# Designed miniproteins, single chains, continued (2), part 23

Each design is a single chain, and the fold is of that chain. pLDDT is the mean over its residues in the fold that is shown.

## One batch from the design tools (miniprotein)

Design m4815
Fold by ESMFold2-Fast:
Structure m4815 (fold): chain A 80 residues (1-80)
Amino acid sequence: MEEAEELVKRAEELAKEAAEAAAQGDYAKAAELLEEAARLLREAARLAREAGDEELAEQLERAARRAEELARVLREKAKA
């Protein structure tokens, strides 16, 4: 469980860096950072499920989907 918590913390730091990159106009970098955050959240969800915490796993999977959706929006901004 602590391993899943560390992955969540790393994902939160990547999301913060993504917000900073987006504020600087680097939408491609922001999208890349959010895609990596989503990967870490999915791995944390897998670990939570292995530990028997299906509710936490579902919450983390939803967080990963939200990060992926935001990355898609930022990718579209980068194309403009």
Scores: mean pLDDT 86

Design m4816
Fold by ESMFold2-Fast:
Order: structure tokens, then C-alpha cells, then sequence
Structure m4816 (fold): chain A 76 residues (1-76)
């Protein structure tokens, strides 16, 4: 369910102190899901890859302790 996935990653990134990245990732996931439903698989893949790159960068810059705290908050 793209809506819940987008919300989860937004909350996760917000908890990591990255609200701008959280909004961008949520938007990219929603747009990728819409492109996929429209049959535009190329656009969906590009948007998904961009969201993944932002996620990976945010996680790489966070400590293991910060990631654990953020994950706990996102799952609440």
C-alpha cells in the first residue's frame, strides 16, 4: 500500500531530523506509485530510484542509535 509506505518513510526521515528529505521522499513514492498505476514503468523506476538514493544518504549520515530511535518512532 503506497500510501502507508510513503507515510512510514516520511515519519522515519522526520525522526532523523530531515523534514525536507521526508517531504521529498513521500512525494517521490506517491508519484512513483501513480506512474506505475498509469503504466509508465520507466518514470516509476526513475522516481523510485531517486527516493531510494535520498533514503540511503539520510541513513548513511545517521548513527545506529539515531536510526533505532527513528525506526521506533516511525512504527508507533
Amino acid sequence: LAEKVAEFYRRYLEALGKPEEAEEVEKLIREAAEAYKAGDFEKAEELGAKAQALLEKALAEASPEERERALREALA
Scores: mean pLDDT 80

Design m4817
Fold by ESMFold2-Fast:
Structure m4817 (fold): chain A 73 residues (1-73)
Amino acid sequence: SDEEIRKIVREVLLKHGVPESLIEEREDKLVEAARNAKDVGELTEEIFNALDGSLDYEKAKAIAEEIWARLKE
Protein backbone atom coordinates (compact mmCIF):
# COMPACT_ATOMS: atom_id res chain seq x y z
CA SER A 1 0.00 0.00 0.00
CA ASP A 2 2.57 2.63 1.08
CA GLU A 3 4.99 1.40 -1.63
CA GLU A 4 2.29 1.84 -4.31
CA ILE A 5 1.42 5.35 -3.01
CA ARG A 6 5.15 6.25 -3.02
CA LYS A 7 5.49 5.01 -6.61
CA ILE A 8 2.45 6.99 -7.82
CA VAL A 9 3.56 10.18 -6.03
CA ARG A 10 7.10 9.93 -7.45
CA GLU A 11 5.96 9.17 -11.02
CA VAL A 12 3.41 12.03 -11.11
CA LEU A 13 5.79 14.61 -9.59
CA LEU A 14 8.58 13.67 -12.03
CA LYS A 15 6.13 13.80 -14.97
CA HIS A 16 5.21 17.39 -13.96
CA GLY A 17 8.87 18.48 -13.77
CA VAL A 18 9.43 18.46 -10.00
CA PRO A 19 13.18 17.85 -9.43
CA GLU A 20 14.07 14.35 -8.21
CA SER A 21 16.22 15.81 -5.39
CA LEU A 22 13.23 17.79 -4.04
CA ILE A 23 10.99 14.69 -4.25
CA GLU A 24 13.60 12.69 -2.27
CA GLU A 25 13.78 15.42 0.43
CA ARG A 26 9.98 15.67 0.80
CA GLU A 27 8.95 12.09 -0.07
CA ASP A 28 7.69 10.99 3.37
CA LYS A 29 5.54 14.14 3.75
CA LEU A 30 4.16 13.75 0.22
CA VAL A 31 3.29 10.08 0.77
CA GLU A 32 1.57 10.93 4.09
CA ALA A 33 -0.39 13.70 2.33
CA ALA A 34 -1.53 11.30 -0.42
CA ARG A 35 -2.49 8.64 2.16
CA ASN A 36 -4.33 10.99 4.59
CA ALA A 37 -6.05 13.52 2.30
CA LYS A 38 -9.86 13.22 2.40
CA ASP A 39 -10.32 14.95 -0.96
CA VAL A 40 -8.29 16.42 -3.82
CA GLY A 41 -8.49 19.90 -2.26
CA GLU A 42 -6.67 18.73 0.89
CA LEU A 43 -4.10 16.91 -1.26
CA THR A 44 -3.52 20.09 -3.32
CA GLU A 45 -2.91 22.16 -0.17
CA GLU A 46 -0.53 19.55 1.32
CA ILE A 47 1.50 19.25 -1.92
CA PHE A 48 1.64 23.05 -2.31
CA ASN A 49 2.88 23.43 1.30
CA ALA A 50 5.34 20.49 1.16
CA LEU A 51 6.99 21.89 -2.00
CA ASP A 52 6.93 25.48 -0.66
CA GLY A 53 8.44 27.98 -3.12
CA SER A 54 8.96 25.36 -5.88
CA LEU A 55 5.45 25.18 -7.44
CA ASP A 56 2.62 27.60 -8.10
CA TYR A 57 -0.78 26.56 -6.74
CA GLU A 58 -2.23 25.71 -10.17
CA LYS A 59 0.58 23.21 -10.83
CA ALA A 60 0.14 21.71 -7.34
CA LYS A 61 -3.58 21.31 -8.13
CA ALA A 62 -2.87 19.51 -11.44
CA ILE A 63 -0.41 17.17 -9.67
CA ALA A 64 -2.90 16.50 -6.84
CA GLU A 65 -5.73 15.73 -9.29
CA GLU A 66 -3.55 13.19 -11.14
CA ILE A 67 -2.33 11.51 -7.92
CA TRP A 68 -5.91 11.45 -6.57
CA ALA A 69 -7.26 9.85 -9.77
CA ARG A 70 -4.59 7.10 -9.69
CA LEU A 71 -5.12 6.39 -5.97
CA LYS A 72 -8.94 6.07 -6.34
CA GLU A 73 -8.82 3.69 -9.33
Scores: mean pLDDT 82

Design m4818
Fold by ESMFold2-Fast:
Structure m4818 (fold): chain A 55 residues (1-55)
Amino acid sequence: KKYEEFSKIERELWEAAENGDEEKLDEYIQKLKKYDPGRAPRFERLARAAVEGKK
């Protein structure tokens, strides 16, 4: 299903954010932009905030 791929990328994005892996985080944000360019900026903002909050 289309949503399954989006969900998988979302999971990988949050995992990268939890690990502080900014390189992978950027990679997965770019993938999300391909699936949903309208929502990707919101996920980027939230993931960046999550990484900052762990510092």
Scores: mean pLDDT 74

Design m4820
Fold by ESMFold2-Fast:
Structure m4820 (fold): chain A 60 residues (1-60)
Amino acid sequence: KEEIEKLKKKINELMEKYHELVRRIQDARAAGDTAAYEKAVEEQKKIGNEITKLFEELKK
């Protein structure tokens, strides 16, 4: 059960980073900065995949 609390804490931390990346994507779109946009999207996908994996661990 202690492991579940640690997993939830990690998920919350990654969710905060995910929200920051969403804002970066919006800012890059507004600025027309394609390089910054692509970089932020790639990082968002990585964070999203990690969040999904941790949720799968929680369901065990």
Scores: mean pLDDT 81

Design m4821
Fold by ESMFold2-Fast:
Structure m4821 (fold): chain A 78 residues (1-78)
Amino acid sequence: EKTEEEKLKALEEFLKNEYGLDEEEIKKVLELFKKLQEKENEEDKIKIAEILLKSAEKNENVPEEEKERLKKYLEEKK
């Protein structure tokens, strides 16, 4: 089983390779993810999804289905 540090590294690689996030965007997502581990907060999940959607919209390699899922998630949580 993956440790929390290994999960964070896997998330970083995923964000970089699949979503095309830059280093600063990745850092923001990882900070929010760490906050979620310390204190579960729905708003932090929403913020992560918003960062992912903004980066996905700039990256043509992210499938449209994935972008639609993020949009739907955010609409359901607002």
Scores: mean pLDDT 74

Design m4822
Fold by ESMFold2-Fast:
Structure m4822 (fold): chain A 86 residues (1-86)
Amino acid sequence: MEDEKKIAEYVEKAEKAYEEGDLEKAKEYVKKAYEIIQKRIKEIAEKLGVTEGSKEAEEKLKEEIEKRKTEADERLEELAEKLSEL
């Protein structure tokens, strides 16, 4: 829950920066949110006892990530897609 709250904070800041036309700031906050997500992915991999970087680890992590997906994660993906088109 703590990481979810932090991701939501960065997503909110990124959305505000995007709305204000500050694309560099928006990209920076998106990057910070993804860093938290990557850290959570590593924690899940450790809990599952899978080897990091293997296809098996990626498949298991994908399932666990989808189960833990929040509205903030969805908003982050949408915002990142918009920023990547610029």
Scores: mean pLDDT 73

Design m4823
Fold by ESMFold2-Fast:
Structure m4823 (fold): chain A 66 residues (1-66)
Amino acid sequence: SAEINELAREFIEALVRGDAERAVELAEKLREMGMSDVELRAVVAEARKQGADPEAVAAVERLIDE
C-alpha cells in the first residue's frame, strides 16, 4: 500500500541518519501493518546499500530478534 511504502522510505531515511529510536519505532509500525520480519530484513539490506548507520541497524535487528 502507499502508506507502507511511505513508512518504509521514512524507515530507510531514519537508518541512514543514524536515528536508532525513530528507526525502531518505524520498524514496529511496519510490523503492525503486516510487514514480515523477512521483508523488514530486506528493507534493512536496502538501507545498508544507501549508507545506513550500523548502530541504527543493530537496534532494529535487536527488535526483530527479541
Scores: mean pLDDT 86

Design m4824
Fold by ESMFold2-Fast:
Structure m4824 (fold): chain A 69 residues (1-69)
Amino acid sequence: PSEEEIERDIVRALVLIYSALVKKYPDSLEDIEKTLKRMRELLEQARALGDDEAVKIAEETIKFLEEKM
């Protein structure tokens, strides 16, 4: 696969993993601000790669984290 395909798959997987962990285990987050920063970075990467589903999941996860702050 191309570098772009690999990057897209990695970003998608990270968005899904972080979203699942945040939603199911919010009390296990050591630093909500750090997690929020990481999710914003993943959101920008997903947008650059044109993965609309990853963008939507990342946006929903960011909103959930913001509501906990």
Scores: mean pLDDT 80

Design m4825
Fold by ESMFold2-Fast:
Structure m4825 (fold): chain A 74 residues (1-74)
Amino acid sequence: IEEELKKSAEQDYEFVLGLADEALRLATDPELRAEINRVKERAEQAYKEGDPVTVLAYAIEAATLLAIARQRAA
């Protein structure tokens, strides 16, 4: 069951990376780009510390930032 949490955290971290990278492709605003990079770094730290709940929280934040980047790119 601890292994299931590890796999979930890894998958969530990969989601953060994918969402953040897509958001960075679309984001032209320097403040938004800085916030996306901050989320990316915080998610990496949480993943390295073995905190699956925090990784999941950053996956949600990354998805929100991607939605903002898409809206601003239009």
Scores: mean pLDDT 80

Design m4826
Fold by ESMFold2-Fast:
Structure m4826 (fold): chain A 61 residues (1-61)
Amino acid sequence: MSLEERLRELLRRANTVTDPEAATQVLAHLIEAQEHLRRGDLAAAERHLDEAEAVLRQAEA
């Protein structure tokens, strides 16, 4: 999966989060990931996607 595909998947999952604190944290990381992708900073983008996914996994439990 490309980083862009991963970002789209995590955005779709974020829309199902009902915990406002978790939703805010996920969206903050996804916004940062998108900005880094636009700048060509793939390593920073991947780190933010990993952090968003970790928060999502906890919120979805």
Scores: mean pLDDT 83

Design m4827
Fold by ESMFold2-Fast:
Structure m4827 (fold): chain A 76 residues (1-76)
Amino acid sequence: SMEEARRDAEAARENLREAVAAAEAGDYSKAAALLTAAALNAIAALILDPENEEAKEALRETMEAMKAIDAEEAAK
């Protein structure tokens, strides 16, 4: 369970990193898909280990990135 939580938190961070890179490249559809995956992985980690700080941070950063992309799309 704790091992699964750690893997899910690591997956969330990796998907978030790739999503940020995709957004910087202007690929907002890819960024949105990766942010969705990051959020799901972070939530899965928190279900297994609610005190997982890595998962909490990944979810926070993922939500902030999603808001930024929504703002970019709304501006177009």
Scores: mean pLDDT 83

Design m4828
Fold by ESMFold2-Fast:
Structure m4828 (fold): chain A 66 residues (1-66)
Amino acid sequence: SKIEEIEKEIKELEEELERLVKEEEKLIAEKGETHPEVLDKSVEILDLAVKISVKKAELDKLKKEA
């Protein structure tokens, strides 16, 4: 079902977000919080978090219509 497909997509995106957060933590420890690579990773994390939020909103809408 469409609901199951979106739930799978959200799970995959949440796993990716966890990986990016761990990578950012490692970069902060190695290079410091203000390093350009850390800032770039923070932007990637924010973009992915927004994407997850949009998918969760789509899932909520589909569940209410079911």
Scores: mean pLDDT 85

Design m4829
Fold by ESMFold2-Fast:
Structure m4829 (fold): chain A 55 residues (1-55)
Amino acid sequence: ITEEQRKAARELLEKNPVPSREDIEELAKKLGVSVETARDAIEDVYAEEMRKLKE
């Protein structure tokens, strides 16, 4: 997962902490990647943020 993809995923999560399937598909189209790649970027960022919240 590239830094550009992670940055876009963070922006999406900032706007909607629980992104829908459609939000993920839109992110994939904006980045020019597959839906699976967009999901992986979102899940990676989400997991990192959740670890910080579980201090």
Scores: mean pLDDT 75

Design m4830
Fold by ESMFold2-Fast:
Parts: sequence; C-alpha cells; structure tokens
Structure m4830 (fold): chain A 60 residues (1-60)
Amino acid sequence: HMQPLMPVLSPESRAALGEVAPEVSPAALAATVREIGERGEELSPEEVRELAREQHRRHL
C-alpha cells in the first residue's frame, strides 16, 4: 500500500522516523507514516516525532 514515491515526506522527516524507530513499536511507526501520507501535507521532523509519540501512546 505504501507508494515508492512519497512527495509529502521530506528527507528530514524520514530521518526523524529512523531516529525514533528504536523507541517506539513498529506498528506505531507504520501508523505514523500512513498518517503523514493521508494528510497530504509536509510535516516537520518535530511534528513527525510528536505523531510517533501519540501513536505509541495508543499502544500503551
């Protein structure tokens, strides 16, 4: 379902996902990426980290 080209996901946001990956579940990361894609809008690395934390809390 993920497309190879994600124009709304900047290199910095992708790096932020990599940095936070060890601290959150894989499911939370997947949900974060999907949410970014569904928004259809670029997000800052900080917004990506906040979103990942919210998804992680949902799994708690």
Scores: mean pLDDT 69

Design m4831
Fold by ESMFold2-Fast:
Order: structure tokens, then sequence, then C-alpha cells
Structure m4831 (fold): chain A 81 residues (1-81)
């Protein structure tokens, strides 16, 4: 349980960091880097949701978090172009 919770936290931190890097890349006009970071944010969010499920979060809560990360990643990719 503790290990799954720590994994969820670590993946959440990765998702936030990649989201920040995607925004920075958009501001600099680096569409390629922005898209790459947005995709990594979505991937990290999916892994965080998976680990959160192992830690005892409801399926609905984990799925909602995953969908939110994916929606944000898609918005960032649109803003990059």
Amino acid sequence: MEEARKRAEEYDERAVEHGRKAVEAIEKGDAEAAIEHAEEMARAGEEAARAAREAGLSEEEAEAARERARALAEKLKELAK
C-alpha cells in the first residue's frame, strides 16, 4: 500500500513537471518539445491513476484523474500548434 501510494505521488509529480515544461515550450515557440512534454504528462497521469487504484482509490476517482490529465495534454498539444 505505501509503495503504491508513493508511486502515485511520483507519477503525479512527473505529470506536473512535464505539464510545466510543455507550457514553457509553448511560450518559447517550440512546438515539438511542447507536444513531447504533453504526451509524457498524459503518460505519467495514466501511471499515477494506475498506482492510485492499487493504493485503494475508487475506480471512478482514478479514471477521472486519468481523463483530466489526458484532456490537459490534448489542450497543450493544440496550443503548441
Scores: mean pLDDT 78

Design m4832
Fold by ESMFold2-Fast:
Structure m4832 (fold): chain A 90 residues (1-90)
Amino acid sequence: GPSPLELEVEIAYALGVMTVALVRNIARQETDPEKRAELLRLSEEGEKKIDELYQKALQAVENGDEETARKYIEEILKLSKELLARADAL
């Protein structure tokens, strides 16, 4: 089965994907077209960044670089939290 570190990467990525989906759902319920457009932009940019960090984390796991993998896990979690905070602030 996957290593414990690989599982941590997958859990972080799943949380990131769920966060993007939540922001998109908030956008669907937004009646202000300007706020809706900004929420959709945040979700799209967030998805791209989370996917990039996920690929980097997987590469670090493959290379046996636990420190770099943990750094990218932390960056995914931080970005997810920041995306929710920015969506809530709109």
Scores: mean pLDDT 90

Design m4833
Fold by ESMFold2-Fast:
Structure m4833 (fold): chain A 68 residues (1-68)
Amino acid sequence: GPERGGELAAEVALRAAIRAARERGLRILSYSAEALDAHRGLGTVRTEEGTITATADLRGRRVEVEFA
C-alpha cells in the first residue's frame, strides 16, 4: 500500500515518548522521529531532566519507553 509502515511506527514511538514526558510534567526541549525499518520506529524526546526514547514495533504490537 502507499503507507510507509516504518514512518507510522516512528510516529507511534514519538507520541509515546511525548506522552511520557507530559505525564511526568517535563518540559520538552526537542524531539525527533525516525523509521528503523518497515515496521519499527524510534521517537526521541529531550527534556530539561534527560532524554526519553521510545521504540515501536507495529508487527510485534509493542512500544517500549526508556528514560536516560
Scores: mean pLDDT 82

Design m4834
Fold by ESMFold2-Fast:
Order: sequence, then C-alpha cells, then structure tokens
Structure m4834 (fold): chain A 117 residues (1-117)
Amino acid sequence: MITLTESGGGTVKEGGSLTLTPTATGEGTVSSFAWIAEGEKTGGRGVAGISGSGTKKTYAEEVKGRFEISVDQAASTATLNMNNLKVEDTAVYYAMAFGEGTSTLSFGPGVKVTVTA
C-alpha cells in the first residue's frame, strides 16, 4: 500500500509563494498524483494533477498560471509550487496518489495553507 507524507504549508501574505511536496513510500508504483483543497466555504475541490510520467498536467481554472505541478518519478514525489497566492487559496491541501495496477487511492494527512490579506 502506498503511504503519502507531506511537507510545506504555513502562513503567507497575499501575493506570496509556498511549495508543497508529497512523498510516496511503501509497496506499489504511483500512476498519478493530485492535490485537493478543502476550505471553509468550498468543500473539497481539485487543484492540480499530474501523471507519473509528468506528461499530463491538469489545473483548476482559478489556479491556472499561478500554480505549477511537477513530478520526480525516481523519487516518487510531486511538487506543487503555489505563486501569487490569494486569500481564497486558504485551505487544507491533501495530496492524493493513484496506484498503478492496484486501483488503490492514497491520501496524505493534509497540510494547512493560510493566506492573509
């Protein structure tokens, strides 16, 4: 079973930047990574996704041009670079990993991002 750990997060002023890094460990290969944000008003929403090969990337409309997702296949990591942050980006961010050939979905513990005006 794939286990996700997460690093990054914290408090930043509007216009600032943060980097979130999930690391997948344990048994199995990751086919794709995604980030989900859970805010007070929005519920769970998809933010960004990337295939394990790095060839396919997806972004929510509200973060396009500001957030960038990248993957290191050998290290089983996918990094979310969050630029030009807005107060609306305040949420708990959960990494997700989809296991190749196992139909398993793993979630990280969540990392808090707070953007102040």
Scores: mean pLDDT 78

Design m4835
Fold by ESMFold2-Fast:
Structure m4835 (fold): chain A 66 residues (1-66)
Amino acid sequence: ELSEEQKKKLEEEEKKLKEEYEKYEKETGEDLAFHKELVEKGYEFVAEVLGVSVEELKKMARGLLD
């Protein structure tokens, strides 16, 4: 379902997100604003990989939780 190009982009973005998360966890720790930004960035990343909008992804997630 995912192209090889999308998989490579996914791996690169996942690595960057993990590095940023670890760095900022050490530096800010309890910053709730930063955690909200990370969550939003995660939605953008997943939506890009799946080829859907962030809005559509959020609707799907909400439907699964409700």
Scores: mean pLDDT 69

Design m4836
Fold by ESMFold2-Fast:
Structure m4836 (fold): chain A 59 residues (1-59)
Amino acid sequence: MAPSPAREELERRGREALERGEVSLLGLPEVSRNALVAIGRMADAGLTGPLPVAAPEPA
């Protein structure tokens, strides 16, 4: 089944956010289509942007 135009737009937005470094994907060698849609939804909700440079505390 072909993806809807809305889904394709979200995938594109997700890819653009990754290219700008607005989202960090730790430990992922490839970004799946579903991950791109999720990132695109985050961008649409205003949840993407320059990540804070705070180091995480060791577990």
Scores: mean pLDDT 61

Design m4837
Fold by ESMFold2-Fast:
Structure m4837 (fold): chain A 60 residues (1-60)
Amino acid sequence: KIEEIEREIFELEVERSLAAMKATIAKKMGDEEEAKKLEKEVEELDKRIKELREEREKLK
């Protein structure tokens, strides 16, 4: 159902925002290893969100 996709998109957007904030903090603190891990997580979340948004559009 479209409602399930909307909920999943919302949850992933929240996770993405938190990961992005953590990545920014890690960069400012000089934790390059943590920043790289979080940046990778953001990229993966962005990709998943894009795929779900495309799926949502197909269901309209």
Scores: mean pLDDT 82

Design m4838
Fold by ESMFold2-Fast:
Structure m4838 (fold): chain A 89 residues (1-89)
Amino acid sequence: AKTLSPEELARAEELAREAEAALAAGDRERASRLLRELAELFERAARRGVAEAALGAAAARTAAEMVLADEAERREILARRAAEVAAAR
C-alpha cells in the first residue's frame, strides 16, 4: 500500500488549516475552495494507489458542500422546496 508523500501530507495539512481559518473568519466561499483543493489532492493520491485517500477525498468534498450551505444557499434550497410543494398542490 502506498502512502501520501511528505509533500502531499504537508499540503493537505496546509489546506485543512487554511480552510479552518477561513471558516473561523466567516469566508465560506474560500473555505469551500480550499476543501475542494484538498479533495482533488486526495483524489490524485487515490489514483496513485493510496487507498485511504479515497475516504479523505469523499470527506473533503462533503465538507465543501456543507460549508456552502450557508444562509443564502439554505434560503434557495428552502425556496425550491416550497415551490415544489406549491406546484404539487
Scores: mean pLDDT 77

Design m4839
Fold by ESMFold2-Fast:
Structure m4839 (fold): chain A 65 residues (1-65)
Amino acid sequence: MSPETKAAVLETSADLLEVAAEVERELAERGLLPEEEAERLVARDREAARRLREEAERLRKEAAE
């Protein structure tokens, strides 16, 4: 897989993790998840998304030069 393709995959994965975080919060608001558990899952998914975006940025810089 090329660095550019891998960067695109990582960004898509980060986007999906952000969607998952929003769903987790929505489930807590509906009473389907304990608020404390939802906060933990949201924090985990957002941190994972941030790391994937940072890795994608590094790969793009590498692919450009």
Scores: mean pLDDT 83

Design m4840
Fold by ESMFold2-Fast:
Structure m4840 (fold): chain A 93 residues (1-93)
Amino acid sequence: SAEELLREGINAYLNGDYEKAKELFEQAVKEAEPGSELRARAWAGLGDVYEKMGDYEKAAEYFRQAAEDFRQLGRTDVAEWYEKKAEELEKKA
């Protein structure tokens, strides 16, 4: 399930296995319903992975995707937080 993939991706990320986390989050995005909290969290996970790998441009792109999904969910505060994080990462790219 997308929920299981998200959980496994988070565990891989916390263990420093960024390549495995990337694959699991990419699969979670594909299986999750568009605009869902689960897809938003999977997009944010990809942003975290790419940030750790030093790809700030890709990290910003994925955080903007997370922000879009959170905005659709009415989570405006969370969406604005990810948009600001994306902007800050673009300055480092």
Scores: mean pLDDT 89

Design m4841
Fold by ESMFold2-Fast:
Structure m4841 (fold): chain A 61 residues (1-61)
Amino acid sequence: MKTPEEVAKEAVRQMAISKGLTEEEADEIADRIVEKAKAEGKPVTMSDVTRAILEAKERRA
C-alpha cells in the first residue's frame, strides 16, 4: 500500500529525472524534501521541488 509520503517521493523523483538530474540526485532530493516537509508539518509544494532541482543544477556548474 502506497502512503501519501511514498506517492510524493515518487512524483518528486520522476520530476527531477525529467529535468536532467541523475536517479541518485533525484532520490536524494525526494527524500530530503519529503522528510523536511513531514518534520515541519507542511505539504510538499511544487515551488520546493523546483527550487531544489535548480540548486542541484547550479552546484554542477
Scores: mean pLDDT 77

Design m4842
Fold by ESMFold2-Fast:
Structure m4842 (fold): chain A 92 residues (1-92)
Amino acid sequence: GSEIADLIIELVEKLRERGAKVSVSLEGDDLVIRVGGASEEDIELLRETQKKLEALGAKATLSREGEKLVLRVGGLSPTSQTGIVLKAIGDQ
């Protein structure tokens, strides 16, 4: 995987280990990570990951949709997107 893919997989794994409910999906050209039950520490991890993704050339936005935090990542290759989704589903 790319460094970007590895960062996203690590983020998903850390959030799940801390008890957050994480779903990963593809919406158009964007990878979308939805996080339910996020703590303040989880929000900080999301913000730090957003900054790291942007530093690596990805387009990353962090927003709130109701009770969930949403990290939307654009600029990924289809192969990286597929790999992340498969890993995130396989670890459920």
Scores: mean pLDDT 79

Design m4843
Fold by ESMFold2-Fast:
Structure m4843 (fold): chain A 69 residues (1-69)
Amino acid sequence: MEKEKEEAEERIKEVEERLKRLEEKMTPEEVKAIRALIDSARFLKEKDVEKAKEAIKKAEELLKEVEAK
């Protein structure tokens, strides 16, 4: 269980770093959506790590779409 939480935390940090680098290429709405997913993942990491991973995956997919622009 702890290893899964550590993996989730690492992925959340990666998403935050990617968001910081891409923020200037994004609309305010896109930034808010990804930040909401990050906040949800952080909250869910302590409650339900599988749901946290789902939120992280959604954030990663949104960032991938921004990178493809």
Scores: mean pLDDT 80

Design m4844
Fold by ESMFold2-Fast:
Structure m4844 (fold): chain A 59 residues (1-59)
Amino acid sequence: APPVRVVVRGPDGAVVLDTVAADYDAAAARLHELLAATGGELVDVRRTPTALEAVLVPA
């Protein structure tokens, strides 16, 4: 599978995470790790063939 860029922004647009995952499964694992660490929620999740973008908001 092609590599996937993962970009997570805070509600104010500040970049919280910007990394490259080996595939979508690795990208999803990264997001789950971030949620477990922060206790937040992901909104505005956008998926393309080469990128996964989301906004992290406090829960």
Scores: mean pLDDT 80

Design m4845
Fold by ESMFold2-Fast:
Structure m4845 (fold): chain A 58 residues (1-58)
Amino acid sequence: MGKMSREELTEKARAMAEAFGLRLSEEQAEEAGRRAWEKSGGYPTSAQVGEAALEVAR
């Protein structure tokens, strides 16, 4: 799979957070996306994005 863009990661982080009943701000969603991207070298799984969203929401 190709690397995800910042916009794609931000939207995915919001969607994953909503699935867990959480609401992220724009800044939190961007941070979650960046964390997942850095951890995965640009190829984050849905689980990694969801974990990053939970970390940022704490």
Scores: mean pLDDT 76

Design m4846
Fold by ESMFold2-Fast:
Structure m4846 (fold): chain A 67 residues (1-67)
Amino acid sequence: MLEGEITLSLGLIYVGLGNIMASKGKIEEAIELYKKAIELFREAEKLGLEEAKEALKEAEKKLKELE
């Protein structure tokens, strides 16, 4: 499922960017990037990608830690 695979990959990229922003102390930017990743992972899960469930859980955990 091509769109789901692309959606999952984009979510992983946003998590990576969020981690970089958080490490620089740019907490608001990191929060926005994790929120985008969460939206993408939820969409990938709806498209049938089971691996998106774990990615979603990790992204939500990171967001909760910063809020």
Scores: mean pLDDT 82

Design m4847
Fold by ESMFold2-Fast:
Structure m4847 (fold): chain A 50 residues (1-50)
Amino acid sequence: MKEDEEKLKEFARELAEREIANGVNLSTAYKRAEFANLPEFAELLREALK
């Protein structure tokens, strides 16, 4: 599980960079995190969206 989490964090960073370029909103990012059922994913997206 922790190994998968680390890969998910890497994926979240790359995805967030792309989503930021497309003008994604935090609300949309949180909904994606809800589908993943990972609150840490939402935090990663939020940090990247800074």
Scores: mean pLDDT 60

Design m4848
Fold by ESMFold2-Fast:
Structure m4848 (fold): chain A 65 residues (1-65)
Amino acid sequence: SMEEEIEEKIEHFRKNLEKLREEGLISEEQYDEFMEKLEEIKKLPLEEQEKALNELERQVVSTIL
């Protein structure tokens, strides 16, 4: 289902943020900020979660460049 696909993407994103923090590519402060944004995405209507997740991904990529 779409709900299962979005939940899987969110979990994958969470694990990637943990890895970026462990590798020192983002600070602990940046990690906390991105994790808070990810939790806010979970509160959105399902149809808005994918768009918000893609926007957060862009922010993370911009941070590590």
Scores: mean pLDDT 84

Design m4849
Fold by ESMFold2-Fast:
Structure m4849 (fold): chain A 62 residues (1-62)
Amino acid sequence: SAEEAAEAIKEELLELGVDEEYAELIAEKHKELMEKNDGKLDIKLSDEYQKELDEFKEKLKK
């Protein structure tokens, strides 16, 4: 479940033109969040999820 969701997120990022390494890091972070939340996707594209993505993107652009 968590692995499949992470793989789907990675694929979406790749389709959006995000680098593979960056997509893998984002997917792994999502997997960790899902594992901590009993493998649920309750926080799907929530404000917290968006904030983490933005922080990660800013970190790479630094």
Scores: mean pLDDT 66

Design m4850
Fold by ESMFold2-Fast:
Structure m4850 (fold): chain A 64 residues (1-64)
Amino acid sequence: MVPDELVLELVRLEAIKLGLPLTNEGLAKAGRILAEYYESLGTPASLELAKALRKLAERLEAEL
């Protein structure tokens, strides 16, 4: 399982790169975009990371 701290840091960096706010909504959007990218790579490692990213985005959206 990918560490939660690493997943959150990747999402924060993606949000900054995309000019999204560092709110739960902005981070959830960044996480979904990043998950779609890793899903497109189709490797076992990228699919596991994409799963972690989607779970984080779902959790952030539930806190809205």
Scores: mean pLDDT 80

Design m4851
Fold by ESMFold2-Fast:
Structure m4851 (fold): chain A 99 residues (1-99)
Amino acid sequence: GRVTLEALEDATVEVTITVSGGEERTYGFRQELKKGEVAVAEVALAAAGSRLTLTVKLLTDGKVKATAEAIAAGATGTSGSAEVNKKGEVGTVTAEVRA
């Protein structure tokens, strides 16, 4: 799976990535981004039934587009995106590996 954070304005975000549908794993981090910067995080997903949930909280004034893509070898994945543009706003995106 892939998580992409695109800064449409300078921003600091708090990111939580949860992998489920098998062994559950959660990753949390803070990311400082400058306007036009793109940050990418890659997470291993099993085959069918694996889900990736991305939660992005905007900690500053700014604007960030967050995208989650379920990518696994030999399987079709879904993708989604959310935009956060207000301090304290939380965006959540879920992506799933299909059989």
Scores: mean pLDDT 82

Design m4852
Fold by ESMFold2-Fast:
Structure m4852 (fold): chain A 114 residues (1-114)
Amino acid sequence: MEEDRAALEAQKKKLEELLKKLKEAEKLGEGEGIRKKEEILAEASGVPVESVREFLGKEPEEQKKKIEEIKEEVEKQLELAKLALEALERGEPLSKVEEEAEKKLKEEEEKKKE
């Protein structure tokens, strides 16, 4: 239980740091910002920068769209970690957290359509 909580807190901090770095890179402008985001994503994933560049493509609009998709995935993982920590605080099993997190994320996606 304590190891699970420590792991979730570490994951939450890592995801928050990643989102912060990506948001700071957005301030650098499109070209330089994309290059910085490539470096941030490579470091976070443990993948070479060249592999990240191949994944994102060569066109700025394609790169921007894929980076936003990655950012959304990181935000989803951060919400999952937060919900898991709250469940552990309430003494709820982690298996229920995954179900509640999926439901909450779907509700937030529905709000974006309205």
Scores: mean pLDDT 74

